# Designed miniproteins, single chains, continued (3), part 57

Each design is a single chain, and the fold is of that chain. pLDDT is the mean over its residues in the fold that is shown.

## One batch from the design tools (miniprotein)

Design m9973
Fold by ESMFold2-Fast:
Structure m9973 (fold): chain A 88 residues (1-88)
Amino acid sequence: MSAEERLREVIEKLEKLIEDYKSGKITREQFRYKAAEVGIEVRRLAEQLGDEETLELAGRFMDAVSRGDYERALELAKELIEKLKERA
């Protein structure tokens, strides 16, 4: 139950992050900060689950965010959502 709840929460946070950024509800700076927070949550969840693929993907997502490559970050966020849904 708690791992499934965390999976759903993280998926919801990633989906909201994409929506808020695309709709202009958050700035580039706010996106960077929020994306880093969600990336840390995904990383911790992946570590808890022993999911090396999701852990590596979360690292790539955080890297894209830190480099200001938001187009790549959005693609990686979508890949993370799909990967996490496979486990939910």
Scores: mean pLDDT 83

Design m9974
Fold by ESMFold2-Fast:
Structure m9974 (fold): chain A 92 residues (1-92)
Amino acid sequence: NRQQSQQLLQQAIQHLQNGDYDSAIRYAIQSSHLDPNNYQSVYVLGQAYLRQGNYLAASGSYQRASDLALQQGDLDLAQQYQQLADQARQLY
């Protein structure tokens, strides 16, 4: 259900914007479970971990988002997510 995954992703983004990182993480994980190939959900998960100060978890999430984007031919996004993963790992 692409629609349900998208709605959960929107909820994750809203909670992220409001500083509710625990809720953002929960909704991003649920969105990713409904669509495991959706790199946007994993990217938002990475952002939530980064904002929470969980740099290692953020790096891993960005790396996975990069890998999924690369598999789908989104080379520019894959490169951007890889850079975010590297930056988060440096903060750890």
Scores: mean pLDDT 89

Design m9975
Fold by ESMFold2-Fast:
Structure m9975 (fold): chain A 105 residues (1-105)
Amino acid sequence: GKAIEAVEKSIKTLKEALKEAEELGNKLAVTVIKAALETAEEVLELLKAGGDLRAALLRLEEALGLTEIGLGLAKRLGDKETVEILEKVVEALEEALAALREALA
């Protein structure tokens, strides 16, 4: 379904962002992205199992919230590299959330 495809696309973007952060030695970005990725993968498995779509939404909102905290910290530190990486992660999570919300309507 569209929700599964959107979460899979988000996971792909998160994996690409994680690889970039690791190659740059950016420990803050790596920590934040890894946590978001682990949650997004849990959401994907929940959706594939035919689990609660509202529970999936809540977990993905948690991943977005954690990423936004990391982004806010990077902005306060003037860490433009981490800001650019985490903004891509936020966008990917927001797209997956929009698809999950549409599936609930």
Scores: mean pLDDT 89

Design m9976
Fold by ESMFold2-Fast:
Structure m9976 (fold): chain A 84 residues (1-84)
Amino acid sequence: IKELVEKLKKLSPVAQEVLKLLYSNFERELSARELAELLNVSQSTVSKALRELEKLGLVESRKVGRTTLYRITELGLKVVQEYS
C-alpha cells in the first residue's frame, strides 16, 4: 500500500483525474473518448493516463468491437477511498 501511495503521488494530474472520474462512476465502464470529453482533454492524453493506471492495477480494460472500455478495480477503489 505505501508503494502504491508513492506511485499515486507521481501520477500525472490527468491520471489522477481519470482515476477519480472512474471512482465516481464505478458502476459503469467508460471509453477513452468519453473520459476525454468529460475531462475536456485529448484522447491521447487520456490514453497515456489509462496506461499508467493499468500498470498499477488501478483500472482494468475490456474490448467491445473497436472500443476499449475501462473500469476501476477493487484495488483502485481502496486507493482512492484511503488516499485521494
Scores: mean pLDDT 80

Design m9977
Fold by ESMFold2-Fast:
Structure m9977 (fold): chain A 92 residues (1-92)
Amino acid sequence: EEEEKKARQELAEIIKRFYEEMVEAVKNGDVNKFVAAALRAIGDLIELELKYGNKELVDQAYKDLSDIVRKLLENIEEAKKLAEETIKKYQE
């Protein structure tokens, strides 16, 4: 439980950072920053899986990040709501 709580807290921070960087990149039309943010998030998720071994949690995070990216390309406000809900889910 303690290790899962730490993994969830780190996931919440990864998702928050990813969303903030993605929003900035999309608003500025900066493809290089968009790609860099995505690669950074993937690296962070790989590191988290190696540290905690919780594959199910990491697999869910990949899905959640993909959903946020899809929403962000369609509607920034809806993507923000989805990201905030996802962050809260991982914090609990």
Scores: mean pLDDT 80

Design m9978
Fold by ESMFold2-Fast:
Structure m9978 (fold): chain A 100 residues (1-100)
Amino acid sequence: APTPVVTLDKTSYEAVEGGTVTVSGTVENAPGAKVTVSVHNARGEEVASGSTTADEKGNFSVTLDLSGVPPGTYSLSVLAEDEDGNGGVAFGTLTVLPRP
């Protein structure tokens, strides 16, 4: 199979501190791919992660729990891997807003 291609429904995500964020998108060329979403701080430390399996049409949705993640700007990475070990990656940003 050709290399998986990951497309995010949006590249900028927002959440409120102590809440959740849902990251969604599509994976082309890899039906049933394992999708891993990771959130990293400015030091490159992982502060949140989640995984799912893309559906038969390549759609995925991953909800991340942001408990313990302070307000700030974070990097978001999405890795899709097929059964043959081929990987595709997409990047975005997550802004965690303080509670009103």
Scores: mean pLDDT 83

Design m9979
Fold by ESMFold2-Fast:
Structure m9979 (fold): chain A 60 residues (1-60)
Amino acid sequence: SALEAEIRRLLADLSPAQAARFAAQLAASDDFGRQILLGVARVEVAVRNVVKRREQRRLE
């Protein structure tokens, strides 16, 4: 499903320790909790990518 594919993509973008913690939280959560956790993880990945791009531009 689209949800399972999104979870796998987010796990691939995290460190092994973060991925293990996130997977454990997903396993302990209902469907509503999983949607909330996915939303939070998407925002965290997006913020980290923006920070990396800004740091790279600042070093030019």
Scores: mean pLDDT 68

Design m9980
Fold by ESMFold2-Fast:
Structure m9980 (fold): chain A 63 residues (1-63)
Amino acid sequence: VDTESAIAYLRSLQAQGRSDEELEDIIASMVYTGVLTREQAVEVAKALGLDVERVERKIEEFR
């Protein structure tokens, strides 16, 4: 999945009322499943105005 497509998808979820915590969990899950790289996840988090450090911690916790 390219970074721009991931941003567009997650922005649609944000517009539908998904919380920052839910979006962070989705991003971390996408890295865990191999849909996104860690670097792409950081870029997506920045684009959505999320807490990058929290997203990175969630990714590490997933393994």
Scores: mean pLDDT 81

Design m9981
Fold by ESMFold2-Fast:
Structure m9981 (fold): chain A 114 residues (1-114)
Amino acid sequence: SVEEEGKKLSEKAEETIKNNKFSEEELEILKEIDELLKKLAELIRKIEVDPDLLNRFLKLLYELIINQDKEKLKKAKEKLKELVEKLEDPKVTQEEAEKLLEEFNKELEKIIKE
């Protein structure tokens, strides 16, 4: 399942970070991603987005962390920042938020495939 695969990838991403396989610059990018993810989680909770869509998003982010590609992490951070800024609009509907997450998931898939 997507949930079971996401859990395994999450554990592997945490292990990768814990084992200090990242440069200082990469760790700073990961810290910024973590802060953006905390903001995203709060916004998603308020909007009541489909949990399957959120789980797919988290899986893609964990895959990026495991791959340790600094340029891909930078691109993912920039896209995540844009998503958070759009979702911070108090007028955003649940349907608009789900569309933004679907578009973001497609952008993350493109980054991973590069």
Scores: mean pLDDT 75

Design m9982
Fold by ESMFold2-Fast:
Structure m9982 (fold): chain A 101 residues (1-101)
Amino acid sequence: EEEVRALKAVLDDPAALYTIAAQKALMENPDDPEAQAVASRLIEEARRAGPVTDEQARGIRLVLPSDLPIVKVTLSEEAQKLRDEVMKKVDELIEKARAEL
């Protein structure tokens, strides 16, 4: 399915992963200076990694439902597993960026 392909594209792309990580860090506590610093660090890493493709952008929307106007989609078990793997990598990137502050 298209959702599986979009999520796989995100898993293999540093720019997409850093983009998701930056947005998640800000969403957890947008008024926290530390969260803002972590997000800024992750945005710089995303910028260095390059632009995301349309397919990767679809994957980002499947992971961050409140970031863009998005229609709710019922994910298959495979797509849910991939989304969980993306979120695991995203959490690892946030922790690493926080340690580098």
Scores: mean pLDDT 74

Design m9983
Fold by ESMFold2-Fast:
Structure m9983 (fold): chain A 71 residues (1-71)
Amino acid sequence: SPASSITDLEERAAALEAELAALSAVPTVDRGVLDMARGALEAAKRETDPERRRSLLDAALLYLRAARGTA
């Protein structure tokens, strides 16, 4: 829903944080790519602008997908 944009971003951030935690437990995953994902997620947590936060979450998602491919 357009009215729930901020809530949607919070839900996306929580899902990506859970994925990061899960991938961090996998020994074969590329740690450099995980660090890029962590950096994007930490930046998103500090970002107050919804559009910039969405872009940072999109970057985190791409890094997490790349990391998953290295598992």
Scores: mean pLDDT 83

Design m9984
Fold by ESMFold2-Fast:
Structure m9984 (fold): chain A 93 residues (1-93)
Amino acid sequence: MVPSKEEREAVFNALKTAHSRYTFKEIEALFNEADVDGDGVLDEEELKRANRLLLMSTEDLSVQRLMKLFDRDGDGRLSFEEFVELVLQQADP
């Protein structure tokens, strides 16, 4: 079962910085748009979509590097929490 909107918002509020240019609503919309199969996690292909939407590098090497940095379990998938950390560190430095 996908985490509730309130649970996702709590994660974002815990991780966001005072200088973040992304709102919770924008990050949730990006995650949901990238999560094509609706399983609540992003694989490498879905992360490529998210990177395009965030105006980050769309190069395959960059996406693979981001997966290796933020995919703690090594299963090739990012949770919503890991995606928020990625966006705040890489797209909103």
Scores: mean pLDDT 68

Design m9985
Fold by ESMFold2-Fast:
Structure m9985 (fold): chain A 80 residues (1-80)
Amino acid sequence: SSKESSQLTGTMIRLMSLSQTNPLYEQALQHVLRGLQAEAQGDLQQAAQHFLEAARLAEQAGDLDMAEFLRQQAAKLAAQ
């Protein structure tokens, strides 16, 4: 939905800001970017795997809300 697209954009902006001070967020950002690239290429399984790795890294950083959002994105990709 449009709300989910806006939420993903906000998550990416937050990841870019946090990546400057925490390597876990930098790694999570790289996985989100790879996931979006894979989705654009139609590789939905690869995209889902990248979002799951980003979620795991966000959870290790203590950002449970971001981790849950990224897991939900992965689940939607895997369901297609």
Scores: mean pLDDT 84

Design m9986
Fold by ESMFold2-Fast:
Structure m9986 (fold): chain A 79 residues (1-79)
Amino acid sequence: PSPELLEAETLLAFGEIYYALGNLDTDKESQIEAYEKAIKLYEEAIKVASRLSTPEAQRIRRDAEEGLKDAKKKLEELK
């Protein structure tokens, strides 16, 4: 795969990891930090994937957009 595709996949994976960490944590401050990190990673994954026209890049964009929506919802619930 292209370096850009690998970058987008890596950013998506780290976004998913931080989202999961936010779900597992019981400390509100740590949950907020994890979801904020996930949001930034998902936004970067969308940005990188949006530069590519391949079906795999389109899948990464969709997955990252879903993750971004879910992470933002979780962050709003913690306010």
Scores: mean pLDDT 86

Design m9987
Fold by ESMFold2-Fast:
Structure m9987 (fold): chain A 65 residues (1-65)
Amino acid sequence: SVLERVAIHELVTHYGMSEEQAREVVELGKRGASPEEVAELAKKLSGVELSMRVAQGIVEAARLS
């Protein structure tokens, strides 16, 4: 979906994640993970500290996809 592609694009372009890392983070959101769990995975995979606002946006985009 457009929302999923936008979330991946933001993680890659603004947070320096690889496309594979960004897709794993979005996929976790699709599986019903919380924003806290999404932020924790992003930190584990890429060392990036996502704000709760950004993590919530990723979860919402993933669930609506």
Scores: mean pLDDT 84

Design m9988
Fold by ESMFold2-Fast:
Parts: structure tokens; sequence; C-alpha cells
Structure m9988 (fold): chain A 62 residues (1-62)
């Protein structure tokens, strides 16, 4: 499981990427966040679930 700091860093990186490329679809963002979470030690299944939650949060704030 990624640490709380890892989750914050992933959230901020994803948010900045979406701001630079607003044409990114929700599924593309989920895939991108999933990849980052796996690199930070999440299992693929946990990473996908967390990525969907993070993406939903970012898109609700934009």
Amino acid sequence: MPSNLDLIEVYEEAKERIKKNPSLTREEVVEYITKMLIERGASPEEAEKLARQIALTIFSEL
C-alpha cells in the first residue's frame, strides 16, 4: 500500500498533468494514476481502485 505522502504526490502530479492536457479522458487519467501507484508499491488491483477514486476527486474539483 502506498504511504499517505505517496498518495498526495500522485494526486498533485495527476492534477498538474490534467491542467496541462485537459483533453485527457477519465479512463486515460485512471490508467496514468494506476501506473504511478504501481511504481510506488501498490498491487495492480489496489492501484486501479485508488486511481479511480483519485481521478473522481480531481475531476470533481475541476
Scores: mean pLDDT 79

Design m9989
Fold by ESMFold2-Fast:
Structure m9989 (fold): chain A 57 residues (1-57)
Amino acid sequence: MRKEELERLREELKRLERRYTIELASLTIQNASQSKIEELRARYEREVERLRERMER
């Protein structure tokens, strides 16, 4: 894989992490249920795995 593509994927991964952290913090402040937190986490993990698979190809 090209260095430029890897760099872009890493930056996208960082953006996903930041967005997830902000959304998770908001849910925690709002005293959201564990189910809602788990749904957010599952979606985030799926997006992260897709990027990781592309980085390793």
Scores: mean pLDDT 78

Design m9990
Fold by ESMFold2-Fast:
Structure m9990 (fold): chain A 59 residues (1-59)
Amino acid sequence: MSAIARAAVAELSRFLGLSEAEVREMVETMSDEELIAFLQSHGMSLRQAESAVEALRAG
């Protein structure tokens, strides 16, 4: 996994209160649209959610 993707996993783990393993499982099982919607439901703007998903997929 790239340094950017690892940093994004760690940041989302802190933001969501989930483990890094749980965040990785979400990235592997959810579509980009589902991840964006999930992150927005937890307080991210659309732009923040899109940037986070782009960083997660950069690995």
Scores: mean pLDDT 82

Design m9991
Fold by ESMFold2-Fast:
Structure m9991 (fold): chain A 94 residues (1-94)
Amino acid sequence: SEAERHRALGDRAEAAGRYLEAGLHYIDAAVAYFEAGDVEAAIEELRRAAALPDPLARFLALTHLQGFADELRRQGREDDAAAAEAALDELAAA
């Protein structure tokens, strides 16, 4: 899948110490999972991006997580929105 391709590229970039590149690939994987309806996998990829030692990768991951929460609320997917909001609160507090 597109998501699995981006995740593999992110893992390779992270292993090479290219943390911003890794974060952008993990975010692309999250977007691909979200578009496929796999909210749990999308949140996990954003958690990976947010854990990287790169402030821009972290900022972009939190921004996408807020965007996913807002879109899920708009769709009436309250449990999925709450999961995304809980992940955002946890990561923002770290």
Scores: mean pLDDT 91

Design m9992
Fold by ESMFold2-Fast:
Structure m9992 (fold): chain A 74 residues (1-74)
Amino acid sequence: DLIEKAEKLKEALDRAKKHADDLRAQGEKALKAGDQALADGYYALADYIDNVLGKTLDENYKKAKEAAQKELEA
């Protein structure tokens, strides 16, 4: 149903944000170990997740939530 779809999209968005946070944490560990190239790679991947997946999931979640709300009101 539409409510379940909205919940799954929110979970996917939350998971993407957690993955980005985990990648940034790994980047900090790499930087502390002196591996600047590895740290830069982790940060770039985290930014890609936030900028590409986060935007797409947020837009789709909003649409799904609006559809689910309309179904509940019917």
Scores: mean pLDDT 76

Design m9993
Fold by ESMFold2-Fast:
Structure m9993 (fold): chain A 75 residues (1-75)
Amino acid sequence: SEFDELVERLGKAKSLKETALVILEYHLGKKPKEAEFEEWVDKLVGAVRAGLLAAGHSEEEAEARAERLRAQLLA
């Protein structure tokens, strides 16, 4: 099962970046190119920033947290 393989690969992932790559590959049905992964990270980071602002966080706090997420995903 594709889902069972996904769960096993997620269990073996050792970083947030590896986890994100496994999930994106599953959704695309193919290994993402570096540029495709970076574009997806940009969209995710933007969505997280918007969500933090909607939840009542300050713009400075939302930006700082979103940039920490980006750094971990691109490490």
Scores: mean pLDDT 85

Design m9994
Fold by ESMFold2-Fast:
Structure m9994 (fold): chain A 72 residues (1-72)
Amino acid sequence: SAAAEEEQRRALLNKMFELLSLPLGELYDLLMKQRKLESRSAALEWLRKNYDLEDDTPEILLKNRIVQELLG
């Protein structure tokens, strides 16, 4: 139903804003746990490979990529 779809959309937006409010370090920790990565260096290399990120990628873009990955 339209009401159920709206509830699901609102829940997803709330989760997105919750994750975006976290510090980058905590987002790395969540990514490492979800992807079974051994370190933050491994997590950064995983992000670079999967999102074609440069070494000078801004923190806000890194946060956005991690949040997208965590949300699926």
Scores: mean pLDDT 80

Design m9995
Fold by ESMFold2-Fast:
Structure m9995 (fold): chain A 66 residues (1-66)
Amino acid sequence: SKKEKIEEIVKKFLEELQRIDETVTDPAERIQRIQELYDKALEELKKIDPNLTKEDFDKLVQKIQS
């Protein structure tokens, strides 16, 4: 269940990231929305695993995108 919750958060993050890339044309707004999305996803992940670092999140994103 913990692994499934983590995977769901990362998948939702990637889906929202794609939506931003497809809908937001202004580069500055895109950067801001991506940062907000990243911070929100990391906060949700830390609720499941408080020891999870930014580096761990980056590795999870890379693993799912590969």
Scores: mean pLDDT 81

Design m9996
Fold by ESMFold2-Fast:
Structure m9996 (fold): chain A 88 residues (1-88)
Amino acid sequence: MGKVTVNVPLKVGETYRVTIYGGGSAIGGTNELKDKLESLGHEILSVDITFTHGEIVFKLTVDGETTRKMLQEVADKYGVEITVDRAK
């Protein structure tokens, strides 16, 4: 299964950086994560996909527990590692 590490408390109104690791699987994982974050109503500020990892910066608009559960679903589906940190 995938792995999700949340290094900071998830608070509505704050901005977070999500990093997705998994080589080629990170591309698919990042794209689906972006779509699911938008579907939940989060504001996407940036998306960057490299060969080794994906990165999404978003503003949290729904509760952190709902977001965490969705991150775990994406991590499990793609077999990727997802890390959440506060954006600068």
Scores: mean pLDDT 82

Design m9997
Fold by ESMFold2-Fast:
Structure m9997 (fold): chain A 82 residues (1-82)
Amino acid sequence: DKLEKEITERSLKMVDEADLSEAAKAVVKDLILGNGHYTSPEAVRMEAERAGLSQEDIDKATALAEKIQEEQLAMYKEAAES
């Protein structure tokens, strides 16, 4: 689906532009690519903890996931209203 591809590309760009360690970026990107419609902040937190990231990186990755989820929801809503 072209829309899903666009949402994925935008989500990945948000990760690349974020002030995060490479390890934290990898966790968020893996979940974006693995989870279909929405990036779950809870799933990002759990995977970051599992990866042994610092509390600062866990908090930053989780906050980024929240922003990405909001953007994903906005893009799906805009497409549905078009």
Scores: mean pLDDT 80

Design m9998
Fold by ESMFold2-Fast:
Structure m9998 (fold): chain A 91 residues (1-91)
Amino acid sequence: SEEELLERAKELVEKGFDLDRARAAAASMPPTRVNRLVTRALEWYAREKGHEVRPATRHGLPTLQTPPLDHDELDYIQRVALVMAYLEQEG
C-alpha cells in the first residue's frame, strides 16, 4: 500500500539511502504517479508536524491547505517521495 511505501521510504531516507537510484526510478515512472507520491509524502509530513490538512475550501482550487514549508522541508518531502517511487518499482 502507499502507506507502507511511505513508512519504509521515510526509514530509508533517514538512513542515507542512495537518492540517485531513487531519482532514476522516479524518472521512469509516469509524472501523474510521481505527483501522487509527492502529495502522499506532503500529507504525512504536515500531519506529523501537527499542521492542519484540509480539502480545498472551494471547488476549482483542489489543493491541500497546509502551512507554507521552507526549502529544506520541501526537499525532505521530495526525497521521501522519490524513495517511495523506487520501492514501488522494486516491489
Scores: mean pLDDT 73

Design m9999
Fold by ESMFold2-Fast:
Structure m9999 (fold): chain A 81 residues (1-81)
Amino acid sequence: MLPREEAAREALESADAAVENARQAVENKDNPRKMAALSSAAQLHLVAAHWLADTHELPEEVREEIRRKEREALELIREAE
């Protein structure tokens, strides 16, 4: 398993990737297949972020940041629909 500090970094990077993929889904809403693929990628990154947080018992501060980014990503996915 990764050191806890590296796991926290990777979890936050995955959460950031979720937001970025969700934003790209909004930009590609005129292409339903590409939008769906980007939305799916965003959701997969959220799953990875939560899995890292749970598996490495990351601090509540990190988990709160993941939840904040999850809300942002999910709002963007809704906008892309």
Scores: mean pLDDT 85

Design m10000
Fold by ESMFold2-Fast:
Structure m10000 (fold): chain A 92 residues (1-92)
Amino acid sequence: KPPTVLVRPSPLLRKLLEEVGMTGEVWSEADVLQGLYQYILKAQLLDPENPSIVDFSGTLLGELLGVDSVDLREPTTLLEAVAAQLTPVPLP
């Protein structure tokens, strides 16, 4: 059971989180992932023929990830790209 790690999003990721009402500099990784999912729902990026597929083309999320789409059932690419945009905050 890994401890809860606080993370600081990149400037581009912070803009995405602000679009879903997440204003702040430091979040848990789970909160960041939840915010990204809310952004996907708000922007209607889910493929209407297959709701497991997210189309990022022309979005801030697509710019962040450098990919056009991911399958949410196999989210490894999404999770790795998000992790690259997060800076761990050391707990004292």
Scores: mean pLDDT 72

Design m10001
Fold by ESMFold2-Fast:
Order: C-alpha cells, then structure tokens, then sequence
Structure m10001 (fold): chain A 77 residues (1-77)
C-alpha cells in the first residue's frame, strides 16, 4: 500500500551505507562509491536530511552520478 513508513536514519553515514547497499544489490551495478555526504536542513520543516551523492559504475562500463536525500532522526522531538 502507499504510505510505507518513512525510513529515517540515525546518521548521514547510515543513510549513505543504505543507499550504497541498495545500489550494489542491483546485478547491473559493477561498483558504487559515495562521493559526498552532507547534512542539510529542510527549509519547510526544519528537519535534518542527508544529501548523498553516489557514483555508480554499471557492468557495461557506464558511469552514472546521482544525489539522494534521506530523512534523519531528530534527536528529541
């Protein structure tokens, strides 16, 4: 159903590891690496987000770069 609970991560590093693991689970991906991990604040909510830039090398030798944002757990409410 729509509305899977938003997966929040305890740290930007945990979010980066989850993104990297998801990329490497794809059989078309030969390798993946994290280029940058940045903690940003959502201006609409004030909640911390992890901005993760990943470089993926596919089995055909193609290279793709993308940035994913993931919600972080707020320490306290």
Amino acid sequence: PAGQPAVTFASAEAAAEAVLAAALADPEVASARVLSVETIVDPATGEPLAAITVEVTLTDGSVETGTTVAPLTAEGA
Scores: mean pLDDT 74

Design m10002
Fold by ESMFold2-Fast:
Structure m10002 (fold): chain A 86 residues (1-86)
Amino acid sequence: KKEELYEKIKEAVKKVLLENGVPEEVAEKAAEMLAEAAVNKDADSTEVGQEVIKLLIESGKSREEALKILEEARKAAIEVLEEIES
């Protein structure tokens, strides 16, 4: 069940990142980080968010674009969590 939740969040987040023009390698890494933070209570969501922003900027996104993409990705993760909790 935890593994299923992780995979669903990862897939949803990766889709958002790819739709925003993030390269697949960067999208995969960022999606893994965000999915792990969503399912792991020991993960610092703020630190993970900062690392994702850095990855997005290094991939060619502006800071403003990176923040927007991170918010959309987090929204996708929350939607998956809500579906599983229903």
Scores: mean pLDDT 79

Design m10003
Fold by ESMFold2-Fast:
Parts: sequence; structure tokens; C-alpha cells
Structure m10003 (fold): chain A 96 residues (1-96)
Amino acid sequence: EVDEILEEIRDLLSPLSLEYAEGVLTGDKEKILKALDYKIEQAKKAGNEKLKEEYILLKEAIEGNEEALERVRKELPPDIVEGLELILERIEKAKK
């Protein structure tokens, strides 16, 4: 029923999900931001306004927007906030 759409999305998103994971593990900010841009567009196409807004906030926070980081802390679940803090720490470490 949704399997055909999920398989098409899965094939399309598999490389992006891998690239995002590599970006997070290595602190590669450019890879992380690129993957988030694709996730934002996918959320828009799916009509998922909540997911779209969450990815936009995460992207802005990673780009260094302090207001976006505060909004993530207030509006998103604690596990997502912890994930973002780890991403930011890894990006900082990768600069050295």
C-alpha cells in the first residue's frame, strides 16, 4: 500500500542517510547541512509541516543561529536536543 513509495524513498534516502551519519560521526558540517536540506525538501513534498520545521530549526542551529538552538531546546524532544549538542561538539572537534 505504502510499500512502493517507501521503497522509492528508501532507495533515494539510503545514500543521504549514510552521508548524514558519516557527517555526524566525523563532524563534517557541510555533509550534515546538505543532508538536512534534502530532508527539508522531502518533508515539504510529503506535506509534513512539523518535520519540515524541525529540520529547518536543526539546520539553523548547526549553522550557529543561537535563537534557533534555543527554539530546538524549547520545542523539540530532549533526545533530539542531546543529538544536536553531540553534533555541534563533533563539528567543533573536527576543526582541529
Scores: mean pLDDT 70

Design m10004
Fold by ESMFold2-Fast:
Structure m10004 (fold): chain A 60 residues (1-60)
Amino acid sequence: GLAEAEALIAEIRALGTPGGLAIAGRLEQDLADGVPAEELARMARRGLEAARESIRRGLS
């Protein structure tokens, strides 16, 4: 739900990487634009995975 989406966005932001901050900002804009909470949570899960993979590969 919404609480899960917000928690995932906060976790992405907490990574502190430029890529993570960009993903989190885009998701926050999607939330403001009225994207449904369930879809936003799915997008946030993918964003977190992408941000973590970038860190693993030595990218920020």
Scores: mean pLDDT 83

Design m10005
Fold by ESMFold2-Fast:
Parts: sequence; C-alpha cells; structure tokens
Structure m10005 (fold): chain A 93 residues (1-93)
Amino acid sequence: STVSNDELEEIARKYLSPTVYEYVISLPKVTDRKGAIAFALSQKGYSQKEIGELLGVNQTTVSNYLSKDDIRKGVVNALIDEGVQVLKEVVMA
C-alpha cells in the first residue's frame, strides 16, 4: 500500500474516537492498523469501497481485514470502553 503510517494516524485521528484512535496507534504493524481503522469505519456505516479508497487498498483487502478476529475484538473493546465513559458522563451530569 502507498498509504504511510503517518497518513493512517491522520485518518484515525480524523474519523475515529480518541479511544479507538489510541487502540489503532498501539498496534505495531501497518496492516493491523489498517484492519482496525477498516473495522471501526465499517461500524460507523462506511462501505468497503469507501474504506478501500481511504486506506489505498482494494475492496477485497478491506473484506479480508474485516475478517480478522483479534483486531475486530480489540476495536469492539475500545468501543465498549468509549460507551461506558459516555454513559458515566451522562449519569454524573
């Protein structure tokens, strides 16, 4: 892929929540970071085509990223942590 690690961090910062962003940048491999961003964007309603265009990969590669169970679980855990934080803020307001 022509998309650099710095570009992936910029994409994650712009499109993802701070909690999911922190998970993405914690991943050591560029392919794992792409997978995490792909799954997080899919949860936000972006199509596999849109995600592929953003990450500089084809739609089949995005589909393969979305099938990675370990990365998917990591993003889900980050989203759960975010949801718990939002609920706590609402209850304490």
Scores: mean pLDDT 80

Design m10006
Fold by ESMFold2-Fast:
Structure m10006 (fold): chain A 106 residues (1-106)
Amino acid sequence: SDEELKAAYEAKKEELTRLITGFFTYVPAEERARLFTRFMIMSSSEDGKEVLEKIQAQFEAVGLALPPIKSWSQFSVVVSELYDPNAEGDGELAKKLFAGLQAALK
């Protein structure tokens, strides 16, 4: 349920902050840009809900959960709120998430 998903998110918010910070720190900007361009293309040709569900599944594959997300705008806000340049980024977890997202969105 949305309440269960929200509770899982709040319980692991610090780990999510490290994952998101690690993603922006350790995944090269060109590779992130290519991945996000792919998300946009898929959202225009596929059900946007299905693409967001694939993203959620990749976060779950690394042991974390996003809060309930219904749109790309909401996803962007959540990512921006989690990003903390003063936090120590988890580079290994970020690279694992990036690889999973690339594989899921082929």
Scores: mean pLDDT 81

